Designed miniproteins, single chains, continued (2). Designs and how they scored, part 21

Each design is a single chain, and the fold is of that chain. pLDDT is the mean over its residues in the fold that is shown.

## One batch from the design tools (miniprotein)

Design m4701
Fold by ESMFold2-Fast:
Structure m4701 (fold): chain A 107 residues (1-107)
Amino acid sequence: MLEELLEVAREVARREGRSEREAELMVRGLQTLLDAVEASGNQEAVQAMRELVRTVLELVRARLAGDFERASELEQQAVELFQKVKELAPEAVAEAEAKIRELVAEL
């Protein structure tokens, strides 16, 4: 799933004339968040996080296809899913955000 998201996100970046590095950072951030949530052992948070990753993949695919109406709907779903993950596993999200900030600073 995340490997597929990386490839599709890189393709969108190429088509939009944007940096593939930004796509790589986004996918690495999602992987970091997923790893932290899985380590928390909260099964509801893990399920919500997996749904978030699927929703982001569909969002990127919709943008690639030029389906901006579907992309807008998927963006709203992604925001709601991320909020749910934060409510279910706030410490895991805080740990992931700290690691993501370090990842961005190291670049």
Scores: mean pLDDT 82

Design m4702
Fold by ESMFold2-Fast:
Structure m4702 (fold): chain A 111 residues (1-111)
Amino acid sequence: MAPPRVRLSPKEVKAKVGEKITLTVEVVDAPSPVTRITLLLSKKPIKEGSLTPEGEVVKAEVRDVPPLRPGDRAELSFTATEAGEYYAKVLVQTADGATGASDSAKVIVEE
């Protein structure tokens, strides 16, 4: 199966501890609708094209979504509890079981 292709935006976000951070996932291409999104947040850059993060995953959140087609968008929100530099990546799964990954977004959290 061809993997789904998704885009994560913005590519860099700055927030303070306790602030709500919102990222947008856009479906670029998917042979079957995207039904599940997993947000991964790590302290090291997640390798491009990898389904697994490099280094420590500090947050993993699975969300079932209404079926998303090419051009559709979903918002993912989370709260940062510790200051630091993080890298966000999303994994997506389609209704037919295909999986894909976004590129990484940098999240800078200040006190």
Scores: mean pLDDT 75

Design m4703
Fold by ESMFold2-Fast:
Structure m4703 (fold): chain A 59 residues (1-59)
Amino acid sequence: MSDAEREAVVEAVLAALEAEPETREIAERTREKLATIEDPLEREIEAAFALMEAEIEKM
């Protein structure tokens, strides 16, 4: 998987979370964290944690 593909996944996750009112706050907090992270793999991991948090929020 390329760094560009990892960044595409990150942006797709954030866009999906921003589309739903219930998870918009999670998306905003995650974007703030990602602004301090340069490594594509670490950014993808943080996006995965945000997705998990969003799934718990919907429960």
Scores: mean pLDDT 79

Design m4704
Fold by ESMFold2-Fast:
Structure m4704 (fold): chain A 86 residues (1-86)
Amino acid sequence: MRYTLVITGLSRDEARRLARQAESLGGRAIIVEGDTVTLVITGLSLDQARRLAQQAVSLGGSAQIYQQGRKVAQFGTVDDRESPGV
């Protein structure tokens, strides 16, 4: 099965490091720059996506896992109500 991992809230350097890890696992990574840096990784297994999601959360980011366009998991919740957004 193939999963898509969407990561937000990381610095550009952190996103680039995770992108390299994802590509080493056979995934495809795209960094989208806007108001925030978003890393989109496709072609992962569920275990690979979960491991990268946990790394993103440990770096202060948030991650969502999608399968066939459906969200199947979310990592990194808003712990602080003072800061809007994820």
Scores: mean pLDDT 76

Design m4705
Fold by ESMFold2-Fast:
Structure m4705 (fold): chain A 87 residues (1-87)
Amino acid sequence: AAAELAEIMAELEEIDRQLAELGDMPDSQVQEKLARIAEIKARIEALRERILGSTALPESTKQVFLDGLDRGLASLEQYEEHLRSLL
């Protein structure tokens, strides 16, 4: 349980770091931003599946993480659509 939570927290920290790097990229790098969004989305989806499959985490904790990841995915999808409109 403690080890699983630590791994989930580490992955969340890595996702946050990659989102910050994405935000620092200039708008002219549309293709590179789209590629990084795809990578971040894949990481979020993999983490979401891991959390859903966990039997060690309290349901309240799972719901908080899943709600956060779902909002993050929705925001990235909206941003991806915006970036594609620039191509």
Scores: mean pLDDT 82

Design m4706
Fold by ESMFold2-Fast:
Structure m4706 (fold): chain A 55 residues (1-55)
Amino acid sequence: SPQRVRREPTPEDLALYEQILAGKLTEAQVAEIEADEETTAQLLTLNHELVEAQR
């Protein structure tokens, strides 16, 4: 996808990512995320950015 209009991660996006890493999401929330390819791509982008920020 073109990254010309890139949305900055919201606090909710970061909190969701932290809950995924902690394994605290319910099975229903995980299934909803996996069903949405766009949401999965956004979470992978956030993961990359957070890993880079922690270096």
Scores: mean pLDDT 60

Design m4707
Fold by ESMFold2-Fast:
Structure m4707 (fold): chain A 105 residues (1-105)
Amino acid sequence: TDAQVERIYAELKREADENGAVETLMKLFGANASTKIRDILGVLNTLELSHELVKEKIVPKEEADNVLTWTVRELAEWLENELGREALDKFLRMLARKMVEDEQL
C-alpha cells in the first residue's frame, strides 16, 4: 500500500541522510562498496534493475548498459552526484515500492 511504501522510503531516506548513499546501498545489497551489482544480483536481475531505472527516469536509456559494470559505490555516487538528491530520492522510493510489491519476501 502507499502507506507501507512511504514508511519504507522514509526509513531508507533517513539512513541515507545519516550515513550516505554508499553505506545505505551496502546494507540493502548486503555487499561491499567495491562489489559489482551484477555479481550480487546476477546479470539478468541487474538488467531488470537497469530497465526499472530507465522506466523511473533515474538513468537515461543510453546509460542503462553502464549499470551492468557499476559497483555498489559507483551506483551510489552516481545517484548522489549526477542529479543530486532528487535522483537518490527517486531511487529509494523505487526500491521501497519494489520491497512492498515483491511477493518473494
Scores: mean pLDDT 73

Design m4708
Fold by ESMFold2-Fast:
Structure m4708 (fold): chain A 88 residues (1-88)
Amino acid sequence: GSMEEVLEQLKQEVEELIKRADEAIANNASVSELQRLLREGQELIEKLKKLKALIEGKVPPEVIEEIDELIERLQETIERIEEEIKKR
């Protein structure tokens, strides 16, 4: 269904952002690039929270747990980006 397609797309966007963030940090990317990744990560967290609120009680608990895990992974990635910016 449409909601399953949205979750799958968001999962792919999360995985790609984390990969981009790891590569940017490893390659000493500019503060501007790190700030762009930070904004994109924050936007993905908000999209995931909105999806969670919309489907809560309509899907098995395992789906909600998957969304929570994606949010946690993004928050950890954001913290790594913020710490890298502070070093500049």
Scores: mean pLDDT 88

Design m4709
Fold by ESMFold2-Fast:
Structure m4709 (fold): chain A 81 residues (1-81)
Amino acid sequence: SAAERRRLQREVVRVARNLGLSNREITEEMRKRGIRVSQATVSRLRRTTSPELEYPLHPLALELDIERGIEELERAVKKHF
């Protein structure tokens, strides 16, 4: 869903920000993981994203979910191609 996708984007920005990444680096990391965003979108998400807005999901839990999602995607790509 659109809401779920926006939530994921905000949580990814939060996680990458906690890792000390710049807007450019966050954009590059998201693109490397198949998440298509512009640097302008990342900048906007960074301005609107707060830990207090996403209490149901801890940054570490989101990072684990993203890493697992990437691992599954990589496995599917390697298995098919």
Scores: mean pLDDT 61

Design m4710
Fold by ESMFold2-Fast:
Structure m4710 (fold): chain A 117 residues (1-117)
Amino acid sequence: AGEATVRELGERLAARLRELGFEVEVRYEPGVVTIRARHRADPAQSITITLTAVDARTAALEIEAVGAAAIDALVEALRALEEEGYAIDLEGTAPREEMADPARSRLRARGTIRRRA
């Protein structure tokens, strides 16, 4: 159980990223949803999200974002989920800015998303 949770989370994240100017592809596998998003104006900026079912209310989350616009969009999409009643706990490296190009900043994180009671 939990496949419905990762599907719902994947659909919500994909919809929000599309609103934020990204072209989004979603792959559905049993218990796993993979989201790949590219910024429409700058396709070098991208987001990858993997959601893995843990239980009926919880998904494991793995994220990578490349580019300042991608990092900002990811943060906004995750904030929208928190406002919708999800609890998000993330562990990872702080955004790394490659010298002289903020479009090459990278964020990698892992954690969990859980629906609040």
Scores: mean pLDDT 79

Design m4711
Fold by ESMFold2-Fast:
Structure m4711 (fold): chain A 90 residues (1-90)
Amino acid sequence: VKKLVEEARKKGANSAALAIEAYGLAAKGVAAKIQGKYEEAERLFEKARELYQEAEKLYPSDDKEANEKVLAEYEPEVEEEAKKIIEKAK
């Protein structure tokens, strides 16, 4: 996920980069919950929520075309990375 966040930022998709990072943290939160680490899961979900809020605030002043393209291209890769994080916790 970190590599996808860095690539998104290089493309000028700063809002998308924050959203991708938030999604990765949410996946880690699910993994922590599966492992019985409920306090860690709560912290990860809270951080994810904060990043999603930052992404929403930034989006209106960010490069919309770059953000839309990055989200469309990277959504499958982000989902696959999240799936791997969750599967490793099982």
Scores: mean pLDDT 77

Design m4712
Fold by ESMFold2-Fast:
Structure m4712 (fold): chain A 82 residues (1-82)
Amino acid sequence: SDDDIRQEADDIIQSGNQNNSAYSYTSAGTYYRQLGNYDQAIDYYQQALSIDPNNTTAQRGLAQAYERQGNYQQSQQYRQRS
């Protein structure tokens, strides 16, 4: 259910603080994107990029999330960075 996915995302973020891993935030972003909650997905992918600016998964995730919102200008910016 949606609640299960949100709980999983929260657990990943808490674990990620101990490992300082961009993977935790990209995983949370992907879970919110699967829910269609693109605003939360964008926030988590941006957090991943703050840890690892070269994280290709987060850059692609941001581009896809912005594309799904119809924000093609923002999507293009993240494609240029990847």
Scores: mean pLDDT 76

Design m4713
Fold by ESMFold2-Fast:
Structure m4713 (fold): chain A 64 residues (1-64)
Amino acid sequence: GPVTVPIEKAGEAAEKYKKPIEIRDKNGNLLAVTSSDPEEVERTVVRLLSERNLEASDLTAVVL
């Protein structure tokens, strides 16, 4: 089944598992889907934190 990791580990998980990543908020709402490219994951995380004025603790990553 899907594995949930802290957002700070999202890029590492994408690189390790070679799987797409879902980024979700603290309420479980899907905010973004990325490829397994860790650079795309990191860019998407930075964008969401900046554009939505969120903290890292407000986001989780789900390995599909």
Scores: mean pLDDT 86

Design m4714
Fold by ESMFold2-Fast:
Structure m4714 (fold): chain A 80 residues (1-80)
Amino acid sequence: SEQQNFENVLKLLDALAEVSPDEAVKEAAKEAKALLEEYLKNPSEENLKALEEADKRLLELLKGVPKEVLEEALKKAREE
């Protein structure tokens, strides 16, 4: 379901913010989480655009993240 998908994304963003050794990745994950939560409470065009920009930034940063860190974040997200 859409709700379950958003819950899974929020858990993954939280896990990335906790397990990543890169402060830029941690900050981007925290920002993406906050903006996703804001969008879910108030699904305005402005909030959607802010979320899309944060997601784009995080995705670019994740291209430089070691696979081991990504796997640790996925494991942590599933355990919560």
Scores: mean pLDDT 83

Design m4715
Fold by ESMFold2-Fast:
Order: C-alpha cells, then sequence, then structure tokens
Structure m4715 (fold): chain A 119 residues (1-119)
C-alpha cells in the first residue's frame, strides 16, 4: 500500500514527505488506525501543498481505494476508507487541509463506500 502510494506520487512528481508538528502527528495518529489510511492522508496534504485541484486529489484517493479493494477485499477496505475519512475531517478542523479539498475527498470516500456496500 505504501509502495503503491509512492508509485502514484512519483507518477505525479510529488514528494510524500510532509512536515507535521508532534501534536498534529499525535492527533492524526489517534484518529487513524491503519498505516494505509495515514499514508493516504499524508499524500492528500502533500498534493494540496503542491497545488493540485480538489478534483485531482479526490481522484487519487479513489484510485488508492480501488487498489486496496483488489488487494485486501471488501471488509478491510471499508475500515481503511472510514479511517481516511476521519483523518481528513480532523485535518480540516485543524486547518491542515482546505474545506474544498476536504469536501471533495470525503465525497469520493462516501461514494466509494456506497458502491462497495452494494457489491
Amino acid sequence: MLELAEEKLRELGVDVEFDLTPEQQRALGAAMRSPEAAAILVTVLALEKAGYSPEEIARFVREMLEAIYKEKGKEETLEIARDIRAGVDLAEKMGLLSPEVAEAVKRAIDEFIERLKKE
């Protein structure tokens, strides 16, 4: 999962490294339980800092969730998707993520969860 996120970021020319304060890292770590969710959230923050649009960032999150689903199956993917959503919501409340990007990403996650539940 981390490797797949790194591959997608390399394709986009973006570095995965994003400097968070120790308190921000602690708060986000408490909200997110999966390493995959944490990696995707850090990527979302990096893409926004690099100037990618809300729609481009939401597309990246959808592609990562589809890749997770193919590798890990339905139940684990739903838990990871919910974990990412919680992290995005917290990052928005902390001022780390713009409302526009947070809303686009949350919408993409919610649409993915609804599709997966119908399968």
Scores: mean pLDDT 75

Design m4716
Fold by ESMFold2-Fast:
Structure m4716 (fold): chain A 95 residues (1-95)
Amino acid sequence: SNAEKQRLIDEAEKLYEEFKKRAEEIKTRVENSDLSEEIKQRVLEFIDQMVEDVKKLVEEAKTGSLAEARNIVDTVKYYVDNLEELVDKLIERLK
């Protein structure tokens, strides 16, 4: 239904705002770390790209089907919950 789709879009937008806040906190942590400038730059670029990718997913939820909107909410929630771990794994790969 249109009401259910709007509910999912609102949830995706709220999760995107939470994702941006967590991204900013992690960026601050990376900038204050003892990592090399090259590693810091690569990690900050990765975080900025993830913010853009999540924004695109939220826009896709608006234009897609109800099922697609549900999958997008689950995907964005996964990224919110796992952003720090994904960043830590990237840092380990760049060392």
Scores: mean pLDDT 90

Design m4717
Fold by ESMFold2-Fast:
Structure m4717 (fold): chain A 55 residues (1-55)
Amino acid sequence: MSFAELVDETARLLAEDPEARARLQALLQQHKPRTVEEFAAVLREVIAEHRRRLA
């Protein structure tokens, strides 16, 4: 998944689940990403956690 696809998927997820926004905010505070790659890793974690909860 490209960075643009990660951003789009995360934005859709945040619009559908307010709790996902809180999780993203917590991960951003914890990891404090400084690069696009680090930020992408945080977005992947939010998406992966959501998928785990749906499975």
Scores: mean pLDDT 77

Design m4718
Fold by ESMFold2-Fast:
Structure m4718 (fold): chain A 85 residues (1-85)
Amino acid sequence: SDLDIKQQALDTLDKLNDVLMEKMKKLDPSDKEAMRQLNHLILLINTAYLNYSLGFITPEELMERVKEIGELMRKYFPDVEIPDS
């Protein structure tokens, strides 16, 4: 159902944000490439949340964005455990 998709998408987005916040605590701030990658993921998470809250995307579209963010996070930070949606 739409409610189940919405709940899964938002829960996974929250978990991805938590993983990023933990990764940020462990990053060397002099590592400019890692900081750019971190900032890019933060922007994507915030944009997904904002577009959904404004009604610009459906729960299904939110889930696709969450999936894409998770895959990008695996690529940028292969050392972190990414939750499966």
Scores: mean pLDDT 85

Design m4719
Fold by ESMFold2-Fast:
Structure m4719 (fold): chain A 80 residues (1-80)
Amino acid sequence: SSKMEVIRQIQAILQQVVGQMNTPDASRFAADLASMIQAHRDDPAAWALAEQALAQLQAATTVDQKMAIARQLKEQLQAL
């Protein structure tokens, strides 16, 4: 899959989560994460982490699980 497809799918899932939570903090978090993925676009390690996170997000059944996965991805990207 293209890197643009991965970010689009992550964004779609996060937008659904943000809609369910309906908080400014959730919206800001989703925007920050999207920006971090784009900032690391030339890093193969960052894209491997994003693809793994997408698979986990698609398997997750609750908002809390999806947010935990998204927070872990953000922390991993910050460590790069």
Scores: mean pLDDT 82

Design m4720
Fold by ESMFold2-Fast:
Structure m4720 (fold): chain A 76 residues (1-76)
Amino acid sequence: KKLEIEARFYENSAKAARDLADYYQKLADKLREMSKTEKGEEYRKLAEQYEKIAQTLRDFAESNEKKARELKEKLE
């Protein structure tokens, strides 16, 4: 009962982190397009920062997905 709830929490956390990572990646891609115009250096730096945030969120999502998988394996 409790393990099932915990697995769902990790799955939901992973999904939220992945959605947020996609959002930051989309912003980074937009900034990289804008970096081809004037002030390209500032937009490139912001794009790099958002790419790092997106990667951190993906790593967090992968960690939570692995934890959810391990909990589900114990239920079977």
Scores: mean pLDDT 82

Design m4721
Fold by ESMFold2-Fast:
Structure m4721 (fold): chain A 66 residues (1-66)
Amino acid sequence: SERERARELYERNRALARELRARGLPIPLSEETEKVAREIAEKLRLIGDAIEEALRSGDMSKAVLK
């Protein structure tokens, strides 16, 4: 369900937040988390895929929706 995927995405984003803070990367994760919460029904998959693909490619621009 979308709710279950939203929970998984939230947990993944939370894990990413910890990793980014540990590395000291200047990324506004609070804004990203808020965006996901507001647009769960419409953008859940896109945000999740973008974040994952950005980490794989090393291009953080892919993690941010326009």
Scores: mean pLDDT 62

Design m4722
Fold by ESMFold2-Fast:
Structure m4722 (fold): chain A 65 residues (1-65)
Amino acid sequence: MKKLINLAVAIEIIAVGYGVRARTRIEGDAIRVRLEGEDERKIEEAKREFQRLAEAAGAKLFVEE
């Protein structure tokens, strides 16, 4: 569980760097992320980064826009 919490926190911090807002929710063994922002390109870049982080951590990630 601590691994998912750490990943969720990392996602929210990284989102700030992209100028997007990320809202994370832990559901069982998965993380749900809602991404909001004005720049679609930055949302896509953030989404790719979050997918890479989840893959490296072996976690399930579901992204909502």
Scores: mean pLDDT 79

Design m4723
Fold by ESMFold2-Fast:
Structure m4723 (fold): chain A 73 residues (1-73)
Amino acid sequence: SADERRIDIRVDAFRVAIQLIRQSDTAMARRIDAEVAALQAVLGLDEQQALDIVTARLIAAFRAQEKANLAAK
């Protein structure tokens, strides 16, 4: 679906962004890694499931910020 394709495109974009963040912001990189580890430990998820959830949360946070910025105009 269009929503699935949009999510895939955003996932790839966020993977690149995460790589850049890890190079420039060690604290943020550690927080992302800690959240993945916590999801695996608390919810019994595999690594891929945990990564997908963290990525989806980052995309959702970005979209919420965009919507808030548009509403402020």
Scores: mean pLDDT 69

Design m4724
Fold by ESMFold2-Fast:
Structure m4724 (fold): chain A 92 residues (1-92)
Amino acid sequence: MMQEMTDTGQAVDYMVKAAEAINAGDLEKAREYIKKSVELLKSEFTLEVVARTIRELLRLGRLTPEQARTLLKWLAEETGVSVSYLRELAEK
């Protein structure tokens, strides 16, 4: 659906903003962006895309491995899924 595609794009944008905030040392703002991204998660597919966004930001050198782990941990806490499950989704 167009709405689902729009929500996915916005969820990804919030994840990029979370990465920018954590790079700036603003952990509270980064956590808020994770929460906003999670509010837009309508399906497992959207969650998979968001998890892959963290992986791609790590590949591009826009996140350190430690920052990527922190964002995945917060995403897991907000969604109720395990970090291991999110890692598997990102590896697809």
Scores: mean pLDDT 79

Design m4725
Fold by ESMFold2-Fast:
Structure m4725 (fold): chain A 75 residues (1-75)
Amino acid sequence: SELEEIQKEIKKVQEELNKVLSTLPEEVREKILKEAQEKIEKVATEALKNNWSELEMLKKYLEVLKETLEKAKKA
């Protein structure tokens, strides 16, 4: 249930992020996505190094998505 709840929230944030990004110029969108990708790669590296659970990894991924959404809204 906790895993299902976080996956549902991730989907909701992804949908909102895609909607906001579609309103932005291509160059701005690419910059935001590049920064998000770099953060996601750091999360993946840290998860591997610290042997995180799937739930812990998804929680951190959701944080990155929420930060990216806020950044996109300010652009």
Scores: mean pLDDT 85

Design m4726
Fold by ESMFold2-Fast:
Structure m4726 (fold): chain A 113 residues (1-113)
Amino acid sequence: MEAETKQALQDAIDSLRFAIDLYDRGSSIAGAATLALQAADRLYQVLLKASPQSEKAKELAQLAQRLADLSRQTIELVAKGEEYKEEAERLAEQAKETAQKTLELAEELVKTL
């Protein structure tokens, strides 16, 4: 469990850094959101199974769930076409901010495990 949690945190950190870089460069919003969704969903599932005792781990699980939800909505809006572009961009901005917070907390938690 602890080793699986550490690995999931490290994988999420790497994927979130890449997703944030894609958002910052103005690259594909759908691509960035897909990477963020995969990282967040995996992290949330591992933390849920671990039944986290620390407040930081609980907060990280909540951030991961929020990031997954925002990323999924962004992907759906991009798929609907140009008429939803502005709404997709707003959700992408929120997803990026949530990804940054998730990354920071995951890096802190990995150091304590």
Scores: mean pLDDT 80

Design m4727
Fold by ESMFold2-Fast:
Structure m4727 (fold): chain A 91 residues (1-91)
Amino acid sequence: MLEEARRELLADPEANRASIEEQKARLQQALATNPDPLLQEAYRYAIEALEYLLKALDNADDPAKMDEYIEKALEYLKKAAELAKKYWEKK
């Protein structure tokens, strides 16, 4: 999983960086406008995950360091997904 994620990020690092930064900006706007506390917490975890992916790209020449940041990103994405699931189960 980590090796696959690393390969995907490095397949087009400039395009991936731009995409991640765009997604982060959209999530920051959603966080500022959404009143639901579960979604706000989910957005915060998702933003933190994207920040770790950007750190992974900044360490492209160090596979071990890159993998550490990708693993942290996946951890935060999992937390965001669990909160999003809880929100949708309320409906």
Scores: mean pLDDT 82

Design m4728
Fold by ESMFold2-Fast:
Structure m4728 (fold): chain A 66 residues (1-66)
Amino acid sequence: KEELIRKTVADTIERLLAAGLSDRDVSAAGAQVREQLNALAKEGKLTEERAREIGESVVAAAVAAA
């Protein structure tokens, strides 16, 4: 659902900003999460668990690359 996608993207952005990443890197990671969750939503496979998994994976990758 749209609310779950918005919440997950917002949570990802908040976590990366708190970790000290640049606005550019934060925006890129947020866009990546949004794209992945939209793809799952189109397939009817979007769940809170999968949204959390994707958000955590993207945050970990962005922090490691920073």
Scores: mean pLDDT 82

Design m4729
Fold by ESMFold2-Fast:
Parts: sequence; structure tokens; C-alpha cells
Structure m4729 (fold): chain A 100 residues (1-100)
Amino acid sequence: DKIEELRKKLSEKNKEYNEAVKAGDLKGAARKAREIARIYEELASLSDEEEKEYLLKIAELYRQEAEALEAGDLKEASKLVSQAVGQELLMIGDQVDKEL
């Protein structure tokens, strides 16, 4: 399933992103954030209308984070990552509520 393949790639890119951040490689972290954003955009194209809005918001937040990292604005980057995680949690919550 293409969605399962994309979610696996997302997990791999998140690991690479975390390694770049821990190494202080802001340019590397920005590249990984952009790759993560592209995966979320691909997931959005394959998802139903309910999930698509969340996935596109997450993609945009990761692109903005990449720009903040490239600018050396670590406070803005941190804020944007927190917002992206928040959108992921809301999307999961909506899916759980739909199945109940």
C-alpha cells in the first residue's frame, strides 16, 4: 500500500531529521524538514478530505520550519515543530472519534 510506504519513509526521515538536529547540522535538518513536508503532501493527495486538511497544514509547517532553520531562527523553528506535532495529534484524535 502506497500510504504504508509513505508512512515508513516519514518515520525514516524523522529519524534522519533528529540526528541532524542533535549534530547541530541546521542545513541538514532543514533539508530533512523539506523532505518530510513532501511526504505529507503526497499523503494528502492519497487521503480523504477529512485528513487532507491536516496533512497539508503539517506539510506547510515543516516547510516554514525549514526556512526558519536556514535563517538560524531556532525559536521560530521550535514553535513551528510544536505546531506540526499538535496538528498530527488533532488528526489522530479526529480519526479515533470517527471510529467510536
Scores: mean pLDDT 84

Design m4730
Fold by ESMFold2-Fast:
Structure m4730 (fold): chain A 97 residues (1-97)
Amino acid sequence: MSEKQIETEFSNLVIELQLAAIEKGREDLAQEITNLMSDLYKAVVNQAPASDKAAIFQRLVDLLSQVFSDDEVEKYKARIEALLDDAEKYVKQQQLE
């Protein structure tokens, strides 16, 4: 899996979340969601401590819970976790060589 593919999928999810937040009338939170998503991605690629990644992820989940229903939050949470897992595996594999 390429870095460009992971970045593209992450960027697409960020755009989806931003547009969904605007549609819910929460344009004020759309930018904060975008910033937290960027912070999470950077934390993963920079191999930040697990506690730092967990703290950013929890802030993002709390923010999503202010905008979306519980069912929507669980779906977005699962998609974010899957993309972060893919990014983490890619970074770890690159560090082994």
Scores: mean pLDDT 80

Design m4731
Fold by ESMFold2-Fast:
Structure m4731 (fold): chain A 95 residues (1-95)
Amino acid sequence: LADQYTTLGEQLLQQGKYQESIQYYQKSLAIDPRNYRALLGLAESYLKLGKVDKAREVVRRMEAIGDELDKQGNTIDSAMIYIAVGVFNVSISNL
């Protein structure tokens, strides 16, 4: 169910329907708060709408998940999350 909401959010984001994509990413995160795909899409949707503070909050949540994955020895998923966090931080800093 969480993945279904994430997929719908991703489709809406691809269509430029940022407000609607946010709603579905939030539905996904209500079921699975650690769904990094939903967090990634939510951060991107907020950034596309110029909601920088909200995007930063989502990016901080992703970084915390990355830190926990790294502590658990899941270095690949942690690295992917840190790369995404870095990309968003650069994008936010250039606004």
Scores: mean pLDDT 79

Design m4732
Fold by ESMFold2-Fast:
Structure m4732 (fold): chain A 90 residues (1-90)
Amino acid sequence: DKELIKEVLEEGIRVLKEKIAEGLSIEQAMAEVTNEADRLINDKKLPTEAAKEVLNAMLAGIQVAAQSVKDGLSSKQAADKVIELWKKIV
């Protein structure tokens, strides 16, 4: 279960970096990452508890991103804080 959570969060980090590099805002990038996490939960058939942990990590990431923007950080800086958060969860 921990390995599946790690795989989904690592893919989330990859997608987040990619979307920010493409010029998306943090809000747009986080929406894309959340959609990809939902897709991976279904495709990999994550157990309910593992799926909940991934979704909680996505919600925490959204909150950190929103606060970073409110604090005047760029989308890239906000993304870096989300990545730091997710690396601590796994």
Scores: mean pLDDT 87

Design m4733
Fold by ESMFold2-Fast:
Formats: structure tokens, sequence, C-alpha cells
Structure m4733 (fold): chain A 104 residues (1-104)
């Protein structure tokens, strides 16, 4: 019972981090509409990989690899200060994903 609540909280936190990252990009006046769209598409890919992880379609190791690949692409789009904030949120997503999978 307690374990299911902790898993639900971790999922809600991951979804909140995805929304926050999209809003950080949307609110940055230095980004073009095309760059904002690319960030939104990368956040959609991250969400899909997370659902694949939850459904057992990919391993935790593969998920962490996908997060790293998305982070490398984001570093080319975002100003350094915005990128560091997004990176911290992506690291939190990985931590929460590990917690869900390792504390079954």
Amino acid sequence: MISELEKSIALARILAELVDMSLLAERDPSLTDKQKEEVHELMRELGKYFIDLLNGKISLEEFEKKVKEILERLSKILPNDVFERVKARMEEIVRLAREVYEKS
C-alpha cells in the first residue's frame, strides 16, 4: 500500500518536471518559435520513453541513455543558464525513475 503511494508520487513528480521544462523553454525570449517547437518535441520523446520504461518495453539503462541523448540535443538549443536548470530537472527525472524501479 505505502509502496504504491510512493510510486504514484514519483510519477506525478516526473510529469511535473516535464511540464516545468517545457514552460522554461516557452518563456525564454531568446528562443525562436522553431527552437521552442524542437524543445517541445524532445519533451514529448522523453515522455514516450518514460511510458515505455513503465510498460517494460525498455530497460532503466536504455532510458538513462535516452535521457542523456535528449540532454545533449537540448544543450545545443538552450542558453547555458536555461540548460543548467533543465539539466537539473532531467537528473531528478532519472532519480525518480530509478526509485520506482529499484524500490519495488
Scores: mean pLDDT 77

Design m4734
Fold by ESMFold2-Fast:
Structure m4734 (fold): chain A 75 residues (1-75)
Amino acid sequence: DKEFEEIEKLIRDAIENPSEEKLKELVELSIELAVKVLEAAVKRVNDPEFFERLAELEERIEEAIKKLRSLGYKV
């Protein structure tokens, strides 16, 4: 829960205070979450709520990345 709250805070901060550095952080975070989803699937984690929360966070990160790119930030 706290880790997810930290991720949500990073997403909000990137949207409110956009920069190339924050765009890089969002891209790196997106990759890290994708790896965590794959690792959880390989370990046969049976927690639908956990996977739904990860999917929601990944979508929010993707939307934030698209927003920052539309503002002209690049990495």
Scores: mean pLDDT 78

